# Designed miniproteins, single chains, continued (5), part 36

Each design is a single chain, and the fold is of that chain. pLDDT is the mean over its residues in the fold that is shown.

## One batch from the design tools (miniprotein)

Design m17308
Fold by ESMFold2-Fast:
Parts: C-alpha cells; sequence; structure tokens
Structure m17308 (fold): chain A 95 residues (1-95)
C-alpha cells in the first residue's frame, strides 16, 4: 500500500541516520512523507528535524520540530511533544 511504501522509506531513512548520513536520511524522510497520511507524518517530521539539527541547520530543524510537536499533541503523544519542545529550545540556543 501507499502507507507501506512510506514506512519502508522511513525505515531506510532511520538506518541512514544511524550511519550519520543525514542528507541522505532527509531525502528518504521527505519521500516517506509523500506516501504517509497526516497522522503517520509525525515521526518522519521529527526525524527530519533531528537530521537538520545534526547538519547545524537549526532554523529549519525548529520548523520541523514544531510541525512534529503539533501532530504529537493532536495524537495525544504528550511525552514526544515535550521532547520536540525540548529540542526546539536546544536549537534556539544554538542560534
Amino acid sequence: SKSEKGLEYFREGLKLFKEKKYEEAIELYEKAIEYLSEEEKAYPLFYLGQALFELKKYEEAIEYYRKAKELFEKLGLDKLAEEAERLIKEAEEKL
């Protein structure tokens, strides 16, 4: 299915992220988002922010963390929303 394809891209992106291939991970997270529903995008958006943070693209990282936080809040994933907020503050301190 379309969601299955999105999840495959997301998993490959996570593998590349662990290998510190952040630019390549971002490409796969962006592809994942194209295939995933609005509710399924929260984690890919969060990891997009993480990869951008590692590349020192702090302003862009904040934008994706904010998008992920909004979705985590809508899904009732309060601990993940709090983690996204913590990372927003950390990125803001780097600006």
Scores: mean pLDDT 90

Design m17309
Fold by ESMFold2-Fast:
Structure m17309 (fold): chain A 58 residues (1-58)
Amino acid sequence: MPPLSEEERETLYRYFLEKALEAGMPEDVARQLAEREVELFEEDPEKAREFLEKLRKE
């Protein structure tokens, strides 16, 4: 599988950042969690792309 594009990484990062902030996490913690989630999806680009496709439908 080709690695995630910059656009795909940014979309995942924003999604998880928003979710963490909505959950009441401090901005620095929210950023760390978003970065970690993107890192995990970079290890499985196929799963990341399936997730992104589901997000586009919402």
Scores: mean pLDDT 79

Design m17310
Fold by ESMFold2-Fast:
Structure m17310 (fold): chain A 55 residues (1-55)
Amino acid sequence: MYQLRFTVPAPDGRVLTGVIDVPASMSLDQVQQLADAVDAQGRAEFGGRVEVLEG
């Protein structure tokens, strides 16, 4: 199962992280497309990142 890891820099210099399990029904290509779209948006707005992990 794949996971999405979120990494967001906070204004106080801390780094916030979170992990979300992706439904087993989604293919790797679908997970990667979602991750890439969210990563692009996050980087543009607040320097956030999203990574695809193998669960």
Scores: mean pLDDT 72

Design m17312
Fold by ESMFold2-Fast:
Structure m17312 (fold): chain A 60 residues (1-60)
Amino acid sequence: MSDEEIAERIAELTGLSMRQARGIVELGKQLGPEVAAQFLKRVGGASEEQAEEVRRLLEE
């Protein structure tokens, strides 16, 4: 799965813009999926369930 495909799925799942979703993908690459998921919960307003699904997407 490409970075763009992962970003698109994150945007659909969370309601974030594509720009924000691409930022989450990049954060996951630099700092790991767990840090990206925590950032999404804290700053992006995502639920625990949404953040966990995004973490799993970034691990694949």
Scores: mean pLDDT 79

Design m17313
Fold by ESMFold2-Fast:
Structure m17313 (fold): chain A 94 residues (1-94)
Amino acid sequence: MEKIEEIKNITDPIELVKKFKEAYEKGDTLVFSAAFEKILEFLYDPNLTVEDLKAIKEELQKLAEEFRKQGNEDLVKYLNHLIEKIDEKIKELE
């Protein structure tokens, strides 16, 4: 299982989305929650670029499609909510 400290040290949002997926697949609820919280922190970071947000969105869309195929409707809803927040932020910055 991944350590929570490893999640806190991730500066690449794409690697963070990958850790989020890995934690979910392993059933590590603590690491999953930490990664989710860190993604939300990135979304509210005033220094985040449009390119960073678009990259995060693309990875979250791929993850949502994968979980949809697995029948995890609740997680797909949460990921779609994050994607909507990213879209709002992209429009704000453009």
Scores: mean pLDDT 73

Design m17314
Fold by ESMFold2-Fast:
Structure m17314 (fold): chain A 74 residues (1-74)
Amino acid sequence: SAAAQAAADLRRAGSDGGLHLVAGVDEETARALLQHFGSLEGVLAASLAQLRAVPGVDDALATHLHEAARLARE
């Protein structure tokens, strides 16, 4: 699934620069996420509402990242 692939990408990233490897996340959106939450761990712990507050993150991307973060934490 797309969420399982995104979870694999997040685990492989292991760093702040790796968010852009997730489908639907460009470099500007990855930067905005890291600036908003301070770290990759902060992004992975974020609620759907917090993710949607980030510039460049729509409802579909917020749901995708939230699901991917849940799977990546397994």
Scores: mean pLDDT 74

Design m17315
Fold by ESMFold2-Fast:
Structure m17315 (fold): chain A 58 residues (1-58)
Amino acid sequence: DLNEEILKIANNPELTEREKQALILALLGYSQREIAEKLKISVSTVSKLIKRAREKME
């Protein structure tokens, strides 16, 4: 359930707010380019944030 996955990410104290934002937007179906535009950061930064968030979630 997408909503349960989002809540799990939102309530994880190990994730930074940027890591939460990037991973949640990815789950909602946004591309890394779209997330970069929304967060006003580079695509490479989005990729790193999503990777770190996933590693912390395991």
Scores: mean pLDDT 85

Design m17316
Fold by ESMFold2-Fast:
Structure m17316 (fold): chain A 84 residues (1-84)
Amino acid sequence: MTPEELKKEAEELIKKAEELLKELKKKGAPMDVLLEIEIQLGLARIYLGIAKLLGNKDKELLEKAKELAEEAVKLAEEALKKLG
């Protein structure tokens, strides 16, 4: 996977996590669940932001941003399943 592909995937996963988080807030998910997702999402945004400042050449930062965004999506999807 190229740095450009990693950046695109990280951005798409961040957007997906943000939309899932909005749904969880509308459904009244517990604050601890919301906070955990927001922490992972915030960290993903930080790593992606640093990678962008470096001209998207740091593959490790982009991979970390993607991993954190994937975790945020996973946590949000699991929380939605529990809420029905």
Scores: mean pLDDT 83

Design m17317
Fold by ESMFold2-Fast:
Structure m17317 (fold): chain A 65 residues (1-65)
Amino acid sequence: MKTADQLTLEGGGLLNEGRYEEAVKKFEEALKIDPDHKRAWGGLGAAYRELGREEEAEEAYAKAR
């Protein structure tokens, strides 16, 4: 099974490719494994921002701290 770190790296790759909705899914999968994974929360915030989902992006960034 993939680790939270591996899923977070995959999400980052999808962000770089402009595949923002798929990136969200990978970061959500990482957070199901490790809800305190700050890098996954930061990535989720970035993906939501690119999708124009600003309120969800702000909430995710707050949890990345």
Scores: mean pLDDT 84

Design m17318
Fold by ESMFold2-Fast:
Structure m17318 (fold): chain A 71 residues (1-71)
Amino acid sequence: ALEKAKLLREAMPELEKAVAKYPAEAKELYLESVKLAAKAYEAEAKGDLEKAKELFEKSEELLKKAVELVK
């Protein structure tokens, strides 16, 4: 779980490059969704499964909004 959080955080520069051409709002929502997913894995590693679930749900919600803005 913690290794997954680290992997996502280390991937952030490449993810930022990948979405650099998208509208600013879509880029922000996408990157925030990735940050929330990293926080969810960190919460899971600490044994806070309820917080991890909530953070994953928020991450998925923001990702859905980002995709809608690009389409």
Scores: mean pLDDT 80

Design m17319
Fold by ESMFold2-Fast:
Structure m17319 (fold): chain A 103 residues (1-103)
Amino acid sequence: NPNLEKARYLIDLAERVPDMSDEELLEAIDRLVEELNLPEEVAELMRKLIEEGDLNSLSLLLGLLAGYYGGTSDEDMERTIEELERHNLPKELIEGARLLRDR
């Protein structure tokens, strides 16, 4: 199942984020654009998170992208976005999550 393989790849990538260099992370984001047709707006937000050193928000955003491919409903995605907003998580993470939901 290609979507489950994509979801698994993204979960594995999210778990590896703390152990990756900035160069490896930027290369991984470029591959997501090429292989998954990730919107450039989301890719730009991910690159900004790397530049800011906010790897926790990057891992969360990759997890949300994995949920999208894993069959998370729009309603479940919206609930997750509301929870991120309630906890005052970074604006870039919330904007990225909304772009993925509206995809």
Scores: mean pLDDT 78

Design m17320
Fold by ESMFold2-Fast:
Structure m17320 (fold): chain A 109 residues (1-109)
Amino acid sequence: LQALTDAAIAAIKAGDRESAKKYIEEITKLGIEYAKKKDDEGVKQALDSLMAIARAAFRHGDLETAEKVREALDRLLEAIKKYSDNEELKLEAEIAIGLAGIMVGVLRL
């Protein structure tokens, strides 16, 4: 996850939105697989990775990538709801979605 997170942030800094979206998709797939396996630590790492990328997109004024992270977080929350009984993890994902939504809202101004 760290290598994919670093690659996504580098892509954002370079203005390479296609590569950034590709890395976000790979992180999202990994997070969903962790949820299916009930690997709460893996899911938490995927959430933290997506939030690091959201913050980078926000700092660089990259609305398109920030919206992609918001969508990725929604998909990961649905996987957590389906496969996990961990209410704390569900709450962490809901908070992350709310924060990403605020970032997207600010970027639209």
Scores: mean pLDDT 87

Design m17321
Fold by ESMFold2-Fast:
Structure m17321 (fold): chain A 79 residues (1-79)
Amino acid sequence: LEELEKEIEKDPNNAQAWLNLGNALKKQGKLEEAAKYYQKAVELDETPENLANLGETLAALGKDEEAREVWRRYEELVA
């Protein structure tokens, strides 16, 4: 995690680094932190992959309304 955080400190516009950090935190069960980093990845690059990871994580946190909004954005990109 600290290595990924250093990468972001050097290049905070690297959407892939934010996604990787979110994935690492999700694997550790730190869903609230994972959602924050997935949100950063979406802000930098709104891809179906980034939106799907954010939506899934928000739903797992019980943030159903926020998850629904993210999944709506996902559907708009893939529909």
Scores: mean pLDDT 82

Design m17322
Fold by ESMFold2-Fast:
Structure m17322 (fold): chain A 69 residues (1-69)
Amino acid sequence: SEMERNLREAEERGVEAMKTAKKKAAARLIGRQQGKTSPEYIAKLEKELTDEEAKEILDKETDRVRAAS
């Protein structure tokens, strides 16, 4: 079915976009913590991060913020 294929492709694009956004967020966080906020350095971190590492970094920061509140 064309509709089923289109939905699957849209879901795949959504997953990839979310993964990219999380890696960017994690890279910016690491760069900020290290005092290195250049776009070049952040882009390097983004390329080196796995989806799992990005998730772990963001979860850890969420826990830190929650504890500080």
Scores: mean pLDDT 79

Design m17323
Fold by ESMFold2-Fast:
Structure m17323 (fold): chain A 58 residues (1-58)
Amino acid sequence: MAEAQKLLDQAKAAIEAGDLRTGVAHWRQAAALLSPEEKEKATDEFTAALEAQEARRG
């Protein structure tokens, strides 16, 4: 669903900008729209984005 993908993209952009609260909010909205299989893939990608942001911060 294009709407879920848009929310995932917005969540990742917010995390990259350092706005963790907004990023988590968008991710939660996207997760509610995803199938279980899509949610697993999205969770892995979102977790990787968070880890990359934390590594960048030190």
Scores: mean pLDDT 77

Design m17324
Fold by ESMFold2-Fast:
Structure m17324 (fold): chain A 71 residues (1-71)
Amino acid sequence: LDEELLREVQIAMAEIAIAVTHTVGGELDAERLARDLGMPLSTVNRLLEEAKEAGLLRRGRRPNVYIGVKK
């Protein structure tokens, strides 16, 4: 597997998960997402924090948990 291509695919999949969570609402667990995608937790948390700053997610009550902001 091309390491660079794998990284790009992993990031794209994380971005899709964020978009789905924003649309549907509900909870997104960074640790679970990191495991499912084979990504470092720190990288997933960075992407989720960026999505929060963009208004797509908000912080949940538990560590590493985010909630989708419904329309």
Scores: mean pLDDT 80

Design m17325
Fold by ESMFold2-Fast:
Structure m17325 (fold): chain A 58 residues (1-58)
Amino acid sequence: SFLSDEEYAAKIAELEARIAELRAALAADPSEEKRAALLEAEVELGIVQLERAVQLVT
């Protein structure tokens, strides 16, 4: 089920904040675990953005 546009915007904002935190954490103390978490968050952001785009054509 698709989220509302407002719900997608909120989720995107949360993911962008998490990505910023992970980037800062990696800059301070690099680790494989943090790099994996960053990649996962970036992939999730891409998926959410795509889902929002698909919702707009409905």
Scores: mean pLDDT 82

Design m17326
Fold by ESMFold2-Fast:
Structure m17326 (fold): chain A 75 residues (1-75)
Amino acid sequence: MTFEELAKRLGLSPEEARSMLAQVLLARGLISPEQARKLAELPASTSLREAAEIAGVSQSTLSRIAQDLIAAREG
């Protein structure tokens, strides 16, 4: 899943989706403010796997948070 695909599922722009994901990870204490900024600046075509590697979090953690956001949006 890319930020573009996540954005489609959330009804957001890719920029809003990556920013929301970064903010949620930061709020949960899973990443540093520096890692959150880096995530928010990634290209929309970036996959969650690549984003997880860049942020220094596990892919399973990032995917879980993304799925949590999708579930919350869908009800």
Scores: mean pLDDT 79

Design m17327
Fold by ESMFold2-Fast:
Structure m17327 (fold): chain A 64 residues (1-64)
Amino acid sequence: SMAEQQRRLGRLLLDLAVHEAREHDMPVEEILAAVRAAMDAEGVPEEQREALLAQLRERLAAVR
């Protein structure tokens, strides 16, 4: 379904953002803003977007 595809894309964007954060010393808020914008552009639903961004923040805290 389209919703499953958008959720999968959201997860992929999260994984890529964590990878970039490990390679570059970028501020957490800048990473979160960029990922939020990318998810919005790709049509990831707001509810799923907020959940994924919360998980991204948790994962970024674990690597910094």
Scores: mean pLDDT 75

Design m17328
Fold by ESMFold2-Fast:
Structure m17328 (fold): chain A 57 residues (1-57)
Amino acid sequence: SAAAVEEAARRTIAGLEEALRQRDPVVRRVAEREARRLLPLASPELQERLEALLARL
């Protein structure tokens, strides 16, 4: 559902922001993988946010 995708995208954004704070390659890899999987399903606004965070990794 759209609500489930939105919730997953919010969790992934939080994970990407945590990955940017940490030097843990496992945390980074997990967040990056999940973000890429959600990109084609997310709204344009969430896609833009996910892409911006991925570019900063």
Scores: mean pLDDT 80

Design m17329
Fold by ESMFold2-Fast:
Structure m17329 (fold): chain A 63 residues (1-63)
Amino acid sequence: SLEVEITEALALIYVGLGNIFLKQGNKEAAIEEYRKAIELLESNPGADKKLIEELKEKLKKLE
């Protein structure tokens, strides 16, 4: 659905921001952006569960 597509697109913007912070060495800011992406995706039951799990694994490795 369009709602799921918009949710996933917005979540990927947060992921991109997190990746930028990681490249800058700002791990704490990166973690916060990845958390925002996960929270947004989990708010929509139609969102890609694999994407959520991949982001949670990335977050676990950073914490």
Scores: mean pLDDT 84

Design m17330
Fold by ESMFold2-Fast:
Structure m17330 (fold): chain A 65 residues (1-65)
Amino acid sequence: SLKDKIAEREKKLTPEEVLERRQRFAEKSQPLLDKINEAIKNGDREKAREYAQELWKLEEEIVLE
């Protein structure tokens, strides 16, 4: 799973490298978080899940680079 891949990758990084990558993810994830929150406010569970999947893909792309 994506979660397992991220955990495996992070074990091979220094704590500083993990923090830097997580910081970049946090900065780049803001638009997707805004979209998730908007979908939740609108009661659109399907769109919220789609944006959450995009968020997980973004995390994978940044953390597993």
Scores: mean pLDDT 80

Design m17331
Fold by ESMFold2-Fast:
Parts: sequence; structure tokens; C-alpha cells
Structure m17331 (fold): chain A 59 residues (1-59)
Amino acid sequence: SAMEERARELARILLELGYSSAEAAKEIMLNFGLSPEEAARIVGEVSGKSPATILKELA
């Protein structure tokens, strides 16, 4: 979806700026209304980290 594409782009930019995977996930949750699970998946795809690790950092 267009929203998922924009969330992916924002996650990429934040990671390039030095944000952690958890911080990037929190930002896309706030900006796009994503669940923690969806945000962890998107950031995992962009960063190459496991979504489970990112989700644990969000808790």
C-alpha cells in the first residue's frame, strides 16, 4: 500500500540519520498508526534485523 511504502521510506531515512531500529519503529508507529508488529516487520525488512528482536526492544 502507499502508506506501507511511505513508512518504509521514513524508516530508511531515520536509520541513515543514526536512529536505532527500535526508535525508527516507534516513529513509523506514531506517524502511520501501525501496530508494533507491523512496524517491527517493516524496520526489519529495511535494516536486515529480525522483527522479533525489534519487537522485544519496543516492549
Scores: mean pLDDT 86

Design m17332
Fold by ESMFold2-Fast:
Structure m17332 (fold): chain A 64 residues (1-64)
Amino acid sequence: DLDEFIQKLEEKIKELDKKIKELEEELKKNPDNQEVKLELQILEGMKALLEGMINWLKKIQSKL
């Protein structure tokens, strides 16, 4: 069901937000940590893709 799928994606974004905040705290302690910077950018990119997917799914749902 499309509504359940959207809910699961929103839960995934919430989990990513928590991880991103944890990495931001680590980066504040060690600003030159390239590994943490890379991981943070990857997670931010994944979040943007999931937000795009949710927006696309909601547009499909509005046509049904």
Scores: mean pLDDT 84

Design m17333
Fold by ESMFold2-Fast:
Structure m17333 (fold): chain A 81 residues (1-81)
Amino acid sequence: SDEEFRKEVKKLIEEYYKKGIISEELKEKMLAVIDNPKASPEQILMGLAHYFLEAQEKGEISEEEFNEFIKELLEIYKKYK
């Protein structure tokens, strides 16, 4: 369901924040994408991928962390599709 998808993606974002991989600012931006009731699952994926890529390009996260995040995000998407 859309609700379960959003819940599991929020859990993923909170986990990355708890691990110190993402900043509080980045977490808040990502949570705002997920909380937009008009955003489709695909739009949520694109928005989260965009913010994570931007952070990686700024050197705030590693390429390995970016790749693992995208992998986990796509696994959640496939589970609830």
Scores: mean pLDDT 87

Design m17334
Fold by ESMFold2-Fast:
Formats: C-alpha cells, sequence, structure tokens
Structure m17334 (fold): chain A 70 residues (1-70)
C-alpha cells in the first residue's frame, strides 16, 4: 500500500517537473502543488492505518495550504 502511494507521489512529482521544464509552471507553483500532493498521500496513508487523529490533522493542514496558495 505505502509503496503504491509513494509511486503515485513520484509520478505527480515527475509531472510537475515536466510542466516546470516546459515553462507551464513557476518554481513557486510547482512547490505548492508538490506540498498538496505530499499531504494527499499522507492523508491516504493515515486512512489506511486507521489513524483518525492523523487524518483530521492532515485534513486541516490541507485546507490551510489550499487557502494559503490563493
Amino acid sequence: MDAELDRQLAEAEAALEAALAAGELSAEQAAQLRELARLSVEYEKALAAGDEKKVEELKKEFAKKVEEYK
């Protein structure tokens, strides 16, 4: 499970790197999207582990980051 989620994160990072290289994203935008992808993967891992406290913490962190990146 975790290895598959780590692979999905790596694929997302590769896509962001390709978009950055193509000039479709700034370095700042790429960093913001990487952080959101990382939080999403951690959220799925917490759900799989049954860690309800961690799930709630990550949900709040994700919401804060989305608001910050506006």
Scores: mean pLDDT 76

Design m17335
Fold by ESMFold2-Fast:
Structure m17335 (fold): chain A 65 residues (1-65)
Amino acid sequence: MSEEAKRAIQGLIDMIEAGNKVAARVGVDELERAGYISPEEARRLRELLDAGKYEEAAAEARALL
């Protein structure tokens, strides 16, 4: 994985841990558009964020590093 992708994923983790759902959802969409995560990984992260499962969402995002 590129250093740019790792940095972008870390940014998503930081947004999730800050509880900023709006920024986190935008971050998932941007990571998917850039091709840094798969559509399946993006869907899983969206499901967790929409369910308010921020700890699980952060753990899933970390697993992508």
Scores: mean pLDDT 85

Design m17336
Fold by ESMFold2-Fast:
Structure m17336 (fold): chain A 119 residues (1-119)
Amino acid sequence: SADEDLQAVRDLARAVIELARKMYEAAKKNITEAQKLADEVISALRALGDAAVRVIKTDPSKADEVLRLVRETAEAVRKYAEEMKKIGGEEMQPIADRLIAAADETLERVEKAYEEAKK
């Protein structure tokens, strides 16, 4: 159902945030582990974007909640990426920039689907 699909987006958004938190904790101890977790966060953001776009297209009445969830998730990932820059110095900067780009791309895709659904 559309409600079950929305719940899946909620669960996936929460999972992305938890994965990003684990990535940030790894960044304090092991840059190689942080890089692997960053790739997982980027993959999870793509999956969240795909799920969010599907929900918006199949049930536009859910679009406002889905957009809020994706915005909150993208903001959390961006915040962790910025904190990683502070603790990891220049070596962490390329990793953080990739995370910020992935978060921005995911949000942009969902915002485009949202705008199309409101026409």
Scores: mean pLDDT 88

Design m17337
Fold by ESMFold2-Fast:
Structure m17337 (fold): chain A 95 residues (1-95)
Amino acid sequence: MIELPEFPPEARDLASLTKEQRRAVLLGEASLALIDMTIYLVEKYEGDKEKAEKISKIARDAVERMRTLLAQGASLEEIEAELKKANDEIVKVVK
């Protein structure tokens, strides 16, 4: 199983975040759960470790980008755009 990076501690403390930042974190967690499922299916059923590693890298890069954006006070729309970009790249790898 590929281990995805966790959200930073600041993003997990929902009580300290703005309403928009909380929404961004929840959307991020939902997207990461979908990515984890895709990685699991690729690794366990296709046996394609190279695809699994590519998906893992896309997920890690997206989490780090979201972390940077949240620290800069980015809007929910900006966070959603990064998540959509990551999902689109994963779909290309799985094909």
Scores: mean pLDDT 67

Design m17338
Fold by ESMFold2-Fast:
Structure m17338 (fold): chain A 73 residues (1-73)
Amino acid sequence: AEELLKEAEEFLKKAEEYRAQAAALRAQAAALAASDPELAKKLTLEAEILEGVAALLEGIAEFLRKKAKELEE
């Protein structure tokens, strides 16, 4: 049970880091939209990929937490 909770915390930490990175990339893309629209598009795509990976990691963490709770019953 403790191992599953630790893994869930690690996945959530990585997801949080990816979401923070995605937010930074979106901010950079917005700043560059007028001066460098091609780079802005690339940064937006990178942000979308990171957000997608973060969502998957959050889903895995939720599953692990649910299983840990069942084992502690």
Scores: mean pLDDT 85

Design m17340
Fold by ESMFold2-Fast:
Structure m17340 (fold): chain A 70 residues (1-70)
Amino acid sequence: AADLAEAARLAAEGQAALAAGDVATAEEHYAKALEILLGRELPRAEAVALWQERRGTLGASLAAAAVAAA
């Protein structure tokens, strides 16, 4: 429970960094969240699928942030 809450917080911080245009910080926070999820006894395939889904969302959010910045 605590590890999942920490992963969720890191993902939220990553999303906030992405909204601010800091892609490097966003990727770092998402990488840490994935590390926690992988350590949490999730099947590796499920953890990879979750990360791929998150990266899809990250890409869409980055595109929206770039348009807003222009």
Scores: mean pLDDT 61

Design m17341
Fold by ESMFold2-Fast:
Structure m17341 (fold): chain A 63 residues (1-63)
Amino acid sequence: SEEELKELKEKVEKLEKEIEKLKEELKEAEAAGDKERALELEEEIGILEIEIGVLNRIIKKLE
């Protein structure tokens, strides 16, 4: 349905904004030489990118 499609697209947009913020934090951690924090941020970004990939596949099937 159009409502269901809209909700999924809004969820993807929210996750994309979270990834953008985390990527900025990753750049700051790398600049500071904080290798442990950089690794944690890379792992979190990777998980969110997988979630977006799954949601985008669902969206494509509903379109």
Scores: mean pLDDT 88

Design m17343
Fold by ESMFold2-Fast:
Structure m17343 (fold): chain A 109 residues (1-109)
Amino acid sequence: GEEAKELGEEGKRLGEEGLELGKKAKDDEGAKEAGRLAAIGGGLAANGGKLAYESGDKEGAKAAKEGGEAAMKGGTAAAKAATTAEGAAAGVGGALAGIGGEINGELGL
């Protein structure tokens, strides 16, 4: 229902914020923060997608897919900006969470 759409939209907002931070990251601290935001956004999108799939909410599924796409891009940017293995792992984690949101959203469509 409405909750699935709200989770997808919040996931998109955080994923887009992670992408902007990842693009601007000058150090590993910035990369880690971008990856963290992408991971939170991707997780919200994945949960939204699951709820949308279980309830047949096509609008929520679309929001989750879009949120997952944004989080994947944010995590990818964070990984590219990282200068340590820990920073790269945070970015990859964000990208994987985003992929989960995309998959769960697509399944609900």
Scores: mean pLDDT 87

Design m17344
Fold by ESMFold2-Fast:
Structure m17344 (fold): chain A 55 residues (1-55)
Amino acid sequence: SKPPYTQEQLDELMSQVLDISGTEAGKLTGKKELTAEELTEKRIEELEKEFGPLT
């Protein structure tokens, strides 16, 4: 067969979905903090705008 999508793309998509809802995802994601990091960065940006460069 000749699927239009690559195995890499499918693997990434599956990994992401599992990471969010998976049992072990909570522990793994916590360390990776990809989603948490994005949220934190957004918060810092807001704070920086109000108080100015905090770093």
Scores: mean pLDDT 58

